# Designed miniproteins, single chains, continued (2), part 37

Each design is a single chain, and the fold is of that chain. pLDDT is the mean over its residues in the fold that is shown.

## One batch from the design tools (miniprotein)

Design m5340
Fold by ESMFold2-Fast:
Structure m5340 (fold): chain A 59 residues (1-59)
Amino acid sequence: AIEARKAGDLEAARKKITELIKKALPGASDEEAEAIADDILSRSDDEAEKIIKQIEEAA
């Protein structure tokens, strides 16, 4: 169903963002990186994309 696919996409995005945060902040714990990823994903899609791009450039 659409909801199942959307949930899978969100899980994949969260894992990818967490990995990017850990690369940008090598001292961060998994818990800290996940908290930051959750904060980013709680924002609007436009804001999340902008922040992700900034993290990718910093990593």
Scores: mean pLDDT 71

Design m5341
Fold by ESMFold2-Fast:
Structure m5341 (fold): chain A 83 residues (1-83)
Amino acid sequence: MEPLSDLEVRILETLGKAGPGQALSAAQIARELGQSQSTVRRHLARLAARGLVERRRDARGRTLYAITPAGLEALRAHYAAQR
């Protein structure tokens, strides 16, 4: 498995705290983490390509993101491997 960057870990933590199956916009994640929306969207696209987050659409066609079971497992494995 490719290592998660510090920002990707923080994105997965933010989605995990929202709860399994809860979806957040890139704007909400960016605000929580003090990052630009463009930076967060780039990392979310990478995480989605790896199956660690899923994309959803709201009623206005805006993209939302939720953590997957694989994303929760990756986050757990990251903390288990840190020494």
Scores: mean pLDDT 79

Design m5342
Fold by ESMFold2-Fast:
Structure m5342 (fold): chain A 82 residues (1-82)
Amino acid sequence: MEEAELAAEVAREAAEVAEKLGNKETAELLKKAAEAAAAGNWEEAAALEAEAIEKAKASENGEETLRAIQEVVARAAARYEA
């Protein structure tokens, strides 16, 4: 339960950084992944995250977007089990 909430929060934060970097499609997929994670639908969340990563890679600033997403994940990991 709490872990599902953290996973959803991470996906939402990742969506925000992708949107700020102009990767709207990646942000939309990450928002859907957050909803799936919050519902406990881990398979759907993982599939949506994979699609978001592929969209990010296809963008002109894909490397920057992926790095920003990795930073969000790292902060969440530090918060969960520092």
Scores: mean pLDDT 77

Design m5343
Fold by ESMFold2-Fast:
Structure m5343 (fold): chain A 74 residues (1-74)
Amino acid sequence: MERADELVKKAEEYEKAGNLPEAARYYMTAGVVYDEAGDREKAIEYFRKSAELAEKAGLTDLARTARDYVERLE
């Protein structure tokens, strides 16, 4: 099973490197893993982060999907 903390570390590494598309994808996956684990607060946090970075990177479909997850969890 992928650990959410490992996915967040990968996302942070990509973000620091300026690779916003990969950072957004890793934050998205971290959000899913936290949601499946029942950690709603962290799931919302990382879905929001994914949406922001995906929007900046021009990943319109990913940004929309991440926002939809946030709306569902709030």
Scores: mean pLDDT 85

Design m5344
Fold by ESMFold2-Fast:
Structure m5344 (fold): chain A 67 residues (1-67)
Amino acid sequence: GAEEAIELLERKLTLLVTQGREVDSELAQEIIRLIEEGGDEEKIRELLKKLGFSEEEANEIIRLAKE
């Protein structure tokens, strides 16, 4: 569900920060809100890719959000 998708997102963001990547925290919060609201899948995928996730990682997060 949304909680599992958000947990995976937060874990991956923590890993990116640990690796020295700059993360857009405002964008991350928007994505979390859209997942919680059951928002548009295509928009969530687009924003996840802008945040630095691969298409495969974005699809896994979206898949978890739909459970």
Scores: mean pLDDT 82

Design m5345
Fold by ESMFold2-Fast:
Structure m5345 (fold): chain A 72 residues (1-72)
Amino acid sequence: DELEKLLQQRLMEALNKASQAGIQALKDAQKMVQQGGSQQDAQNYMQQQGLKYQQELDQEVQKAKAEVAALA
């Protein structure tokens, strides 16, 4: 289905963006440790970023579903 492929492409784009964000978060966490922060602080930062990512992903899924519903 054309629509299913379009949804997969949108989802893949979101996942790729999330991968890049994850890499950036790792770099930020490493920088925190290098600047004298604790590994626990870095882990807490990563945890918070993961929570934000989950909210953004949920919003993207809802948006995609609404777009498909409008086309159906």
Scores: mean pLDDT 76

Design m5346
Fold by ESMFold2-Fast:
Structure m5346 (fold): chain A 90 residues (1-90)
Amino acid sequence: MKITPEELEIAVLELAGATYSVLARRALQRGDKETAVEYARNLLEIARKLEELGHKDLAAEFYEQAATIYEQAGDSVLAEEARKEAERLK
């Protein structure tokens, strides 16, 4: 079995997204809201790329994770925007 370049790209994006989500939550636990917001932005880029590749359900999951991180970091405007993107894909 040989993984296609596209399948590998999706796997790498999924792993990167999961990693940023974990790092953002740990930053929030330390009170480092600025670092958490940066990781949430990285999650939005991962979600957007997965959406472009047709993986809308996975993209929606990462948009929702970014929204939760933005909300916990105190950025309700970015949180609502990310939630809107997640709902659009459902």
Scores: mean pLDDT 85

Design m5347
Fold by ESMFold2-Fast:
Structure m5347 (fold): chain A 88 residues (1-88)
Amino acid sequence: SEVEKAKEIASKYDGPLAEFVRKLAELDEEFAKWLVESVEKYGPIGLVAAALAALTDVDYLESNEEIRKAVEEHPLARQAYEAMRALK
Protein backbone atom coordinates (compact mmCIF):
# COMPACT_ATOMS: atom_id res chain seq x y z
CA SER A 1 0.00 0.00 0.00
CA GLU A 2 1.05 3.61 -0.46
CA VAL A 3 0.76 4.14 3.32
CA GLU A 4 3.20 1.29 3.98
CA LYS A 5 5.65 2.62 1.35
CA ALA A 6 5.45 6.13 2.86
CA LYS A 7 6.14 4.78 6.37
CA GLU A 8 9.14 2.80 5.07
CA ILE A 9 10.52 5.86 3.25
CA ALA A 10 10.02 8.15 6.27
CA SER A 11 11.70 5.57 8.54
CA LYS A 12 14.96 6.10 6.59
CA TYR A 13 15.08 9.66 8.01
CA ASP A 14 15.36 10.88 11.61
CA GLY A 15 14.00 13.93 13.32
CA PRO A 16 10.72 15.75 14.00
CA LEU A 17 9.83 16.34 10.32
CA ALA A 18 10.23 12.65 9.46
CA GLU A 19 8.20 11.62 12.54
CA PHE A 20 5.38 14.03 11.64
CA VAL A 21 5.18 13.04 7.94
CA ARG A 22 5.19 9.35 8.94
CA LYS A 23 2.16 10.04 11.17
CA LEU A 24 0.38 12.04 8.43
CA ALA A 25 0.98 9.20 5.95
CA GLU A 26 -0.73 6.77 8.37
CA LEU A 27 -3.78 9.07 8.58
CA ASP A 28 -4.06 10.27 4.95
CA GLU A 29 -3.54 7.93 1.98
CA GLU A 30 -3.40 10.84 -0.51
CA PHE A 31 -0.63 12.48 1.54
CA ALA A 32 1.16 9.10 1.72
CA LYS A 33 1.01 8.77 -2.09
CA TRP A 34 2.31 12.33 -2.59
CA LEU A 35 5.12 11.75 -0.04
CA VAL A 36 6.22 8.56 -1.87
CA GLU A 37 6.22 10.34 -5.26
CA SER A 38 8.11 13.37 -3.87
CA VAL A 39 10.83 11.33 -2.15
CA GLU A 40 11.25 8.98 -5.15
CA LYS A 41 11.72 12.02 -7.41
CA TYR A 42 13.73 14.36 -5.12
CA GLY A 43 15.08 12.24 -2.25
CA PRO A 44 15.38 13.99 1.15
CA ILE A 45 14.33 17.32 -0.43
CA GLY A 46 11.05 15.65 -1.40
CA LEU A 47 10.36 14.73 2.24
CA VAL A 48 11.13 18.29 3.40
CA ALA A 49 8.93 19.78 0.63
CA ALA A 50 5.99 17.50 1.54
CA ALA A 51 6.37 18.31 5.25
CA LEU A 52 6.52 22.08 4.64
CA ALA A 53 3.51 22.00 2.29
CA ALA A 54 1.44 20.21 4.95
CA LEU A 55 2.71 22.42 7.83
CA THR A 56 1.81 25.65 5.97
CA ASP A 57 -1.69 24.47 4.95
CA VAL A 58 -3.92 25.49 7.89
CA ASP A 59 -7.08 24.16 6.17
CA TYR A 60 -5.44 20.75 5.73
CA LEU A 61 -4.20 20.61 9.34
CA GLU A 62 -7.78 21.38 10.51
CA SER A 63 -9.39 18.96 8.01
CA ASN A 64 -10.21 16.20 10.53
CA GLU A 65 -9.83 15.21 14.19
CA GLU A 66 -7.03 12.68 13.61
CA ILE A 67 -4.82 15.14 11.69
CA ARG A 68 -5.55 17.86 14.27
CA LYS A 69 -4.51 15.45 17.06
CA ALA A 70 -1.30 14.59 15.16
CA VAL A 71 -0.48 18.33 15.00
CA GLU A 72 -1.04 18.66 18.77
CA GLU A 73 1.18 15.62 19.50
CA HIS A 74 4.12 16.89 17.39
CA PRO A 75 5.69 20.09 18.83
CA LEU A 76 7.21 21.27 15.53
CA ALA A 77 3.87 20.84 13.73
CA ARG A 78 1.95 22.60 16.53
CA GLN A 79 4.36 25.57 16.42
CA ALA A 80 4.09 25.80 12.61
CA TYR A 81 0.28 25.63 12.78
CA GLU A 82 0.10 28.38 15.43
CA ALA A 83 2.49 30.59 13.42
CA MET A 84 0.53 30.15 10.18
CA ARG A 85 -2.75 31.01 11.94
CA ALA A 86 -1.16 34.16 13.43
CA LEU A 87 -0.04 35.35 9.98
CA LYS A 88 -3.66 35.49 8.76
Scores: mean pLDDT 81

Design m5348
Fold by ESMFold2-Fast:
Structure m5348 (fold): chain A 58 residues (1-58)
Amino acid sequence: SLEELIEEAKRLLEEAKKLGSEDAIKNAEVAIERAKQGDEVSARVALHEAKKELEKAK
């Protein structure tokens, strides 16, 4: 659901902020924005990119 996607993206955003990954932060913010707009496909793509960038920052 979009609500669950927003919650996952918010958790990822907080983790990205702690690691200082600018690219993960940006993609997580995009995922939240797209999900709020009802664009589930774009939100999932942005969330995937945020996860990928976060993994690089670890």
Scores: mean pLDDT 84

Design m5349
Fold by ESMFold2-Fast:
Structure m5349 (fold): chain A 92 residues (1-92)
Amino acid sequence: GEELARELADYLVGLAEEGATIEAELEGGTVYVKISGLNTTQLIGTALSLIGFELEGLEVEVKIEGDTLYAKIGGLDEESARYLVEKLNEAR
């Protein structure tokens, strides 16, 4: 839970430092993440990395629409989910 949220936050914050725009929202225990500002290669790599977190016990759904990646992340407890959203919105 908490460790996975920190690892995921660190990964996504790293993308923001490389020029990605990240927006995150918490709804019903699920974290919704919108990622833009990446080229096609970076976008595909990000999608694959996020799917990799499913192997660690998170529920991850990824959708690519044009130049934007949408991720739906479940399986986090309330405190971990709030931490993730807070860190991603601070990185903007």
Scores: mean pLDDT 82

Design m5350
Fold by ESMFold2-Fast:
Structure m5350 (fold): chain A 82 residues (1-82)
Amino acid sequence: DIEELGKRLEELAEELQAAVEAGDVEKAEALHREIERLAREALERYGEELAAEAGISVEELRARLEAHLAALREKVLALARA
């Protein structure tokens, strides 16, 4: 459900931050892929409900999600480059 999916995404985001801090490129890349997959799945299945709860449009929610995913990707790419 939405709540369980949100909790899982939060846990994965914390694990990604730890992997980035540890310099674990392989783990960071795997976690980023899983976060992106689940986040897009959440938007596809629950986008209207999530947007309504946040008090924004689905279009704005989609834009915010893409911006967050792009920021996470940049962190992983910077790590892989080192």
Scores: mean pLDDT 80

Design m5351
Fold by ESMFold2-Fast:
Structure m5351 (fold): chain A 62 residues (1-62)
Amino acid sequence: MEEKRERYEKLALEAGFSPDAARQLAEGAVWLGWSEEEVKRILDVARKNRPGGLAEARRLAA
């Protein structure tokens, strides 16, 4: 289970999420029993819904 969380966290970081947001997404995905495909979809949706994109995501984490 820990390996899944780390992989999902890396996927979120690669998608341009802040470290804190990436960890939150990875934990939520593991908690909900999501697959890697579902995680990728959530990352895409969350990324599109962030004002100012990556810059805003990083600001929220800080």
Scores: mean pLDDT 69

Design m5352
Fold by ESMFold2-Fast:
Structure m5352 (fold): chain A 64 residues (1-64)
Amino acid sequence: LTDQEIQDMRYFHPIINDVVMSNPQQNPTGKIAVNNAIDVARQQGVSQSRIDRVQQANSKISDD
C-alpha cells in the first residue's frame, strides 16, 4: 500500500469501526467491512475521490 492509501484507510477507520460494532455478523472480514463503510461514508458526504481510493486500496488487501 502507498502512503496515500494508508492515509485514506486511516480516515475511514472510525466509519469501519462503527459499521463493525453496529452489525458484526454482516461484517465478518475487513474487506466486507470496508465495502459497507463506503456506503455509510457516501451518505455522510465523504468525497468520491477518497471513497474511490479506499475502494482501490481495499481490493489490494487479502482476506487472510
Scores: mean pLDDT 73

Design m5353
Fold by ESMFold2-Fast:
Structure m5353 (fold): chain A 90 residues (1-90)
Amino acid sequence: AETLRAIAELLREAARALREGDEQKAVQLISAAGILLVAAVLEEGVEEEAARINELIKKALKAFDEGDLEAAIRYLEEAARLAEEAAREL
């Protein structure tokens, strides 16, 4: 549960950083969330939840690469929501 809560917070902060125009901070936070997502699979066995969160992170990164900051923010917020929900079920 703790690792998933940390992932949710990092993704929520990444979305805020993008809204504030701090793209470098957002990328650093997304990278940290990705590393913790691997740890969550290994430590908590949340393979299905982690796969869904990872898919949304990939969509956010693709949107960011394409210049669609609004879509990137929405995907990051949805990924954070899923991580928070998964943490509450554990």
Scores: mean pLDDT 83

Design m5354
Fold by ESMFold2-Fast:
Structure m5354 (fold): chain A 63 residues (1-63)
Amino acid sequence: KSKIASEASAKYILSSGYYAEAEIARKKLEKVSEEEKEKKVEELLKLGEKYLEEGKKLKEESE
């Protein structure tokens, strides 16, 4: 049970990391078009959301 809780925490950390990467990509990708920046940000946000939901599911299952 504690291992699943730790896994959920790891998923939350990954989600946070992808959200941070999305913000960095939006601010730092100077050489790409706005369209390409939006695509990259969307991809990173989707990954962050995916890991957030995985973490939530694991947290609920650990109960």
Scores: mean pLDDT 76

Design m5355
Fold by ESMFold2-Fast:
Structure m5355 (fold): chain A 55 residues (1-55)
Amino acid sequence: SKEEIELKILVYEIAIGAEELLIERSKDNPELVAKLEKAREELKREKKELEEKLE
């Protein structure tokens, strides 16, 4: 349903925010930052696919 997709989008928004916070806190570890940035990119991609289903 549309409501389930909207809820999933919200969960992705929270996950992306958490990854951004972890990146900021991990500035002294460039390898970890790179992994977190890749994870954030994947989350943003998946969120975009869900948003396209609502349009």
Scores: mean pLDDT 85

Design m5356
Fold by ESMFold2-Fast:
Structure m5356 (fold): chain A 65 residues (1-65)
Amino acid sequence: LKEKAEEAKKKGDNKAAAEAYVKLGEELFKQGKYIEALKAYAKALELDPDNEKAKKNILKVNEAA
């Protein structure tokens, strides 16, 4: 998933890169790696500030942690 995010970013497809980072964050969250999940979601928002999944998942991490 991280490799797909980096590839999409190099292509200039920031929305696809953001979606890949959201998926990475979701996998990290399932593993209980909340800090790493937040960093992945933050990168998604850096690439696509309107990414509602990243915003909602950040709230879930804050409520779970």
Scores: mean pLDDT 76

Design m5357
Fold by ESMFold2-Fast:
Structure m5357 (fold): chain A 64 residues (1-64)
Amino acid sequence: SVEEARRLAESLPSPRARAQVLTEIGKKLAEEGRLEEAREAYEEALSLDPTNEEARKNLAEIER
């Protein structure tokens, strides 16, 4: 799923769009209980778009 997210994100035209896709994948991974994979997806999203509030908020919830 993280590799799926990377392939999909790489096909998108902008870092902001790629970050949003990674944020959505992170949300799905967290819902499935894959918290470490979700954390990695959110961190990658924030590396592409550090202003993504949704990724920041969801990452903070996982980190406690």
Scores: mean pLDDT 78

Design m5358
Fold by ESMFold2-Fast:
Structure m5358 (fold): chain A 118 residues (1-118)
Amino acid sequence: MEEIRELVREALELADQLLEDIENFKKTKSKEDAERVLQKAAELSRVATRLMQLAIERGDTEKALEFARVAALANEIAQLIYEALENMDDPEKVNELYDKAIELVEQAKRLLEEFLER
């Protein structure tokens, strides 16, 4: 249990960093800041996948599915950032994609926080 809790705390820290990196990308619109978002999203996906594997090993299928959802959210965030980079000439669309990415980070955080309160 403690190993899973430590990884959940790591995932929450990554989610907080991801939220900050998305806000920075929204302000700067730089490729470098977009690359930071993509790197953190990939790291969150890896940690969530490891959490899923640990839950499966413990026979906790319900928690494994919740961690799989966090990994899916991280991958969707990366897709939204790639789409934003392709549409940098459309500020309205780019802002909509940023807002969606932020919402997905907040969803991932809620799933992870709920686990720690159980």
Scores: mean pLDDT 86

Design m5359
Fold by ESMFold2-Fast:
Structure m5359 (fold): chain A 55 residues (1-55)
Amino acid sequence: SKEEQRVESLVEAAKEAIDMRPEEFDRVFETAVRLASQYSPELAEKVREELEKLK
């Protein structure tokens, strides 16, 4: 679905940013969730869950 593609895109972008600067994890995490929340609260929750798995 288009929502699944958006989650994947946001998560992959966040992973790339974290790989470049692991010390910025919390900021990248919050930025990705905020961007997702602009589409829907459900999308923000899915992005949050995927990024929390990286801890």
Scores: mean pLDDT 81

Design m5360
Fold by ESMFold2-Fast:
Structure m5360 (fold): chain A 70 residues (1-70)
Amino acid sequence: MVSLLSQLGKDLVAAAEANGGVISPEEAKAIIDKYPLPKEVKDELKARIDERGDLNIEEIERLLTEVVTR
């Protein structure tokens, strides 16, 4: 799971960089759905994204940290 979250983080950062440093909630959720993560983890990530809105690279790092430390 940790390795999958690390790869997810890299894909989210790459998508943000491609979009001028910010990723939309819709794009972030689409990337998350590609990963073989448990439904509980996906639901938590999506809920955090919906609360934050558009995410920059620093916010992506915070999101991943918050999910790991529960």
Scores: mean pLDDT 78

Design m5361
Fold by ESMFold2-Fast:
Structure m5361 (fold): chain A 54 residues (1-54)
Amino acid sequence: MTPVEEAQRLLDEARELRKKAEEAFSKGNIDEAQKYRDEAESLYRRAAELLNAA
């Protein structure tokens, strides 16, 4: 697996987590929304590192 392929998978996972965060926020589950946003942020950071290193 290339760094670019790994980054694409991480970005896809981050996108799903961001969607879950928005759904949780709209339901008033702020703590749950924050948890999903933190997880998505971590995946975006990892993907950016892979793309910058490649």
Scores: mean pLDDT 82

Design m5362
Fold by ESMFold2-Fast:
Structure m5362 (fold): chain A 56 residues (1-56)
Amino acid sequence: MKKKIEEAKALVEKPLNEIKALRAAKAKVSREEQIQMYLKALEAIKKAEELLKEAK
C-alpha cells in the first residue's frame, strides 16, 4: 500500500516540476509545448489516482 502511494507521488512530481520550469521560462516555450506538458501532467495525475484506488 505505502509503496503505491510513493509511486503515485513520484509520478506527479516530475511533471509538476516541468510545469514550474515552463512558467519561469514561458517566453521560450511555444503554446504547443505548453499544452503537451499540461496533458502529460493530467495523464500522470490519472495514473496516480488509479494507483491510489488500487492501494485502497
Scores: mean pLDDT 71

Design m5364
Fold by ESMFold2-Fast:
Structure m5364 (fold): chain A 95 residues (1-95)
Amino acid sequence: SLEQKIKEEEERKKRIFRMARTLVAAALISNMSKEQLEKLLERMAKEFGLTPEEVEWLRQVLDEALKAREKAKTFDEKQSIYNELVEKIEKELKE
């Protein structure tokens, strides 16, 4: 039914949101290398059967976090960017 499909899509969006948040935290808070972050994304794609479109979206999120990290000079700036990116991601997935 349409209601079942909506629920399945909502549950999948919640999983994608958690993955995106994890990648942003790994990039900005844990300061993981680009190589480690790429391996993390590849592992997520395999373990959760991500579509090419979902992988591309998560890669865009990761690239945005990495660009922001290059501009950030302090840990407080990185935390601020983390909060802003997480809020943006949450809004994008609700739309």
Scores: mean pLDDT 84

Design m5365
Fold by ESMFold2-Fast:
Structure m5365 (fold): chain A 70 residues (1-70)
Amino acid sequence: MTSFERNAAEARAYFASKSKEQQDVIREIAEKLNEIGDGLDKGLKLIAEGKKNGDEEKVKKGKELIEKGE
């Protein structure tokens, strides 16, 4: 069985129990991704990079690219 998936799911549940707002952010991003679905790889990479580095402006640019892609 995939212990990695279970460990990841448990970590996610633990994270969700800490902050409801964090879950809302993830959900919002997931919804946007599901709707667009294509031509957003570049924007996604920018968002991931900005989130990881704490660069909110980079995240904003990535989101704009995704929205322009529609």
Scores: mean pLDDT 65

Design m5366
Fold by ESMFold2-Fast:
Structure m5366 (fold): chain A 76 residues (1-76)
Amino acid sequence: MRIVTDPNEVKEGDIFITTRPTVNDIKKVEAAGVKAIIIGGLPLTPLVKEALDNSKVPVIFVDPGIDNAIEEAKKL
């Protein structure tokens, strides 16, 4: 199982971690077939929140910080 922070490098079954989610990145990693999306950042915009709420892939929110997102990913 791979933990990936670059949305352009995700493959099917990877876990995507981000502290700065964008709508385009969320759609890209969802289309690539990631196992889960982990958000270790503050909510940025209503459009990003809507994209995450409507995700077909599990979305996990953790306390702000990349280390918190990595620790959560290791539990999967």
Scores: mean pLDDT 79

Design m5367
Fold by ESMFold2-Fast:
Structure m5367 (fold): chain A 55 residues (1-55)
Amino acid sequence: MMSIEEVEEEIKRLEEQIEELKPKAEAGDPIAQVSLAVLQGARDFLRRLLEKLKK
C-alpha cells in the first residue's frame, strides 16, 4: 500500500511530465496530445486516491 507521501510524489512526477508535454500538444502533435490525456487521467486518479487516503 502506498503512503500518502508516495502518492503525492507520484502526482508531482506526473504533473512534471504533463508540463513537458503541454507545449508539444499545443503545437498540434497528436502523439503528445494522446500522451497528455493519458497522464492527466492518471494524475486525476491518484488525486482521488490521495483524498481517500487522507480521510
Scores: mean pLDDT 81

Design m5368
Fold by ESMFold2-Fast:
Structure m5368 (fold): chain A 79 residues (1-79)
Amino acid sequence: EKEKELKERIEELKKRIEAIDEIEQLRAAGAPQEEIDERIDATEVLSEEEKAALRAGRARELRARLSREIHRLEKELGK
């Protein structure tokens, strides 16, 4: 039912945020760009568009977008 679909979508988005946070932790720790790019390429939970945004340094914008979508879906679950 719709509740199960919403929960599955929320979990998928949370996994994407986790992947973004891990990559940004590497960046914050001073990892070289080549290592960061390799980690981005190795992740399977992010789309090519999302990976491109991370490579372009738009992680904050991407994370904010995904967080807003999670909030929207959680609000739908709460109805």
Scores: mean pLDDT 82

Design m5369
Fold by ESMFold2-Fast:
Structure m5369 (fold): chain A 79 residues (1-79)
Amino acid sequence: MKIPKELVEEVKKRLEPLVDEYPGAASLIKALEDYVEGKISESELTARIVGHILIALTDDSPAARELLEILKEFIRKIE
């Protein structure tokens, strides 16, 4: 199933407040934008999201925990 554009925009809005607190948030927003623009596949987007989840799991900051919750909800909606 192609990930709905509306879901991608919802996730981007939730990540935007984290950009100043967590550097990985900006990278994820760019990956979501690249996916919507057709620059990367769904598989490539999923791989990038999983990579960011694995990195955030090693970070005890509140911003990393919020990022994990956002990505966890996103993955549940696409799986």
Scores: mean pLDDT 80

Design m5370
Fold by ESMFold2-Fast:
Structure m5370 (fold): chain A 90 residues (1-90)
Amino acid sequence: HMLDEAIEKLKEKLKKEYGISDEEANRIVETRLKAYDFAGLTEDQRLAVLLMELGEDPELAEAIMGYSVAKETGDEERLKELKERIEKLK
């Protein structure tokens, strides 16, 4: 699953940038996920935020965020367009 992959990439980035252990990186990520939960972010929005922080694929991050917004607003045409775009970018 893309969210799990983004979480693992964030942990590796944190370990590399801050020189911290796996255990400490796990605590930081768990704290962020709890903050996302408090903020009411959907799973797609959490994925988009994590991808933006990783800086690896801004196009994919934007497409996922747009998909989440379209899903919440009921924009069926935009949902279809963005679903196809996300599949192509994966």
Scores: mean pLDDT 76

Design m5371
Fold by ESMFold2-Fast:
Structure m5371 (fold): chain A 63 residues (1-63)
Amino acid sequence: SAAEAEAAAIRKAALAEIGRIADAALAQAEAEPERASAILKEAGDRAAAIAAEAAARVAALLA
């Protein structure tokens, strides 16, 4: 269905964005080891927000 296809696209886009955030955060943490914990926490918070928004959008589409 169109809703299932849109839900799959939302999930795929969210996972790709989370992956990019994770890769960038790991590279920055390696470059700035004294700030690594803060960098990784901020990246984790951003990833969690993206995942929550994607989940809410998918739930609304499949309701």
Scores: mean pLDDT 89

Design m5372
Fold by ESMFold2-Fast:
Structure m5372 (fold): chain A 66 residues (1-66)
Amino acid sequence: MYVVTGTFPTASAAAATALTAIGEGGKASVSGGEPAVVTGEFDSKEAAERVAAAAEGAGGTATISG
């Protein structure tokens, strides 16, 4: 299991990344507030890497663990 944790300056960027995580078949959670945090869980390393790349593209920072 791979966990992606992303941190974002805006709730809008966090929400876009969370939708990407759900679309990849992962479980996603978004914290309220600023900075906003998204946590996604994936069985696939490729899905985790796609979500991390989406987070970076949205101006956030992402870390993959697992």
Scores: mean pLDDT 79

Design m5373
Fold by ESMFold2-Fast:
Structure m5373 (fold): chain A 80 residues (1-80)
Amino acid sequence: RRAALERLGEELVARARAWLAALRDGEGRGEFFRDPELGVSGFATAWRDAARGGRGWAAVLAGDDGRTLFEEARGEGLPA
């Protein structure tokens, strides 16, 4: 389970980074999914806002109990 969660987290990070590379200024993208076999829900997002000096990505995995299992984010000018 741990190795599968680490791999899933890495895949979400890679996906969010790929989105960020393709986004234009003022654009954002996000994806939410649920994996019942692993007992997790995941969210990945990427954004660009050059007018506010911002760009970034985030990836989160939470267990069905609401506990955060994986969280990684990097960005400037995070949206409020």
Scores: mean pLDDT 73

Design m5374
Fold by ESMFold2-Fast:
Structure m5374 (fold): chain A 78 residues (1-78)
Amino acid sequence: SEERKEEARKKAEEYEKLIKTDPNNAQAWFELAKAYREAGEYEKAGRYYRKVITEHPDSPYYDEAVELARELEREAAA
């Protein structure tokens, strides 16, 4: 629903503020990507999943970010 997408966008904005203060927070980057995916903003979601994959490969979020990025490509193609 549009209400859920708007809530997801607000959540993403909160994580963007967190990341400005702590750019090395792998969890915040991962949650930001998920929030943009829920908001239907697939380009932003893909960018932030790639951020986790590229800059935080040793984080506990790496494997899930890889899988979710692949799912996102399938969703964007549909």
Scores: mean pLDDT 84

Design m5375
Fold by ESMFold2-Fast:
Structure m5375 (fold): chain A 72 residues (1-72)
Amino acid sequence: MEEVKERLRELGEEAERLRESDPERAEELYEEALKLMAEYVAKKYGKEAAEEFLKKAREAYREGLAEEEARR
């Protein structure tokens, strides 16, 4: 877990740094972090838990976009 946490922190920091200047690369880093977390969840809790995690993460992202549109 600790190694995964460290990688996620590094990816998150780099994505934040690139968000303004290179949003496409920031999105790629976010996707890499999501895949790493899903792999960790699959290893510790099983494939079904990893699929549920990905589903919830994607639903939360979609809901956030819809909420932003509604508040515009």
Scores: mean pLDDT 71

Design m5376
Fold by ESMFold2-Fast:
Structure m5376 (fold): chain A 84 residues (1-84)
Amino acid sequence: MLLENAKQAAEDGREAVERAREVLLAEGASEEAAERAAELLERAREYFEEAAKAAEAGDEEKAKELMRRGLELVAEAARVVEES
């Protein structure tokens, strides 16, 4: 079901972002870097949620493009933390 899949992706994404922020702070990242990384991860989650919806609708090309955008944001979040 499209709604259930969207809800699952959103919940999983929210938990991942919250845990990533908590881990970054515990590992000694600055609050500023942790906040920037969390913001980028939230944007990535939105792209992954839209990719899941596109995949469920059978639009594999759109799903791949949205996943690529989400992965780029995840990579950017990792760079922000490493350069702190």
Scores: mean pLDDT 71

Design m5377
Fold by ESMFold2-Fast:
Structure m5377 (fold): chain A 62 residues (1-62)
Amino acid sequence: MLEALADEILRLFPHLSREEAVQIAEELLKRGFDLAKASEVEFRVAAAKAYIELTGKGPVVV
């Protein structure tokens, strides 16, 4: 599960490291995120929020 979710995160954010993608995937699963039921937009929003919270960087600013 984690590996598949991390792979999808890397598809959306290809410049992230594997380690960063795994951390985002763990955060999404901790929040009860279900990739099978989520839309692409919901997934992108959830991943972006987790990325900002974990790194302090946004998709607009670094």
Scores: mean pLDDT 71

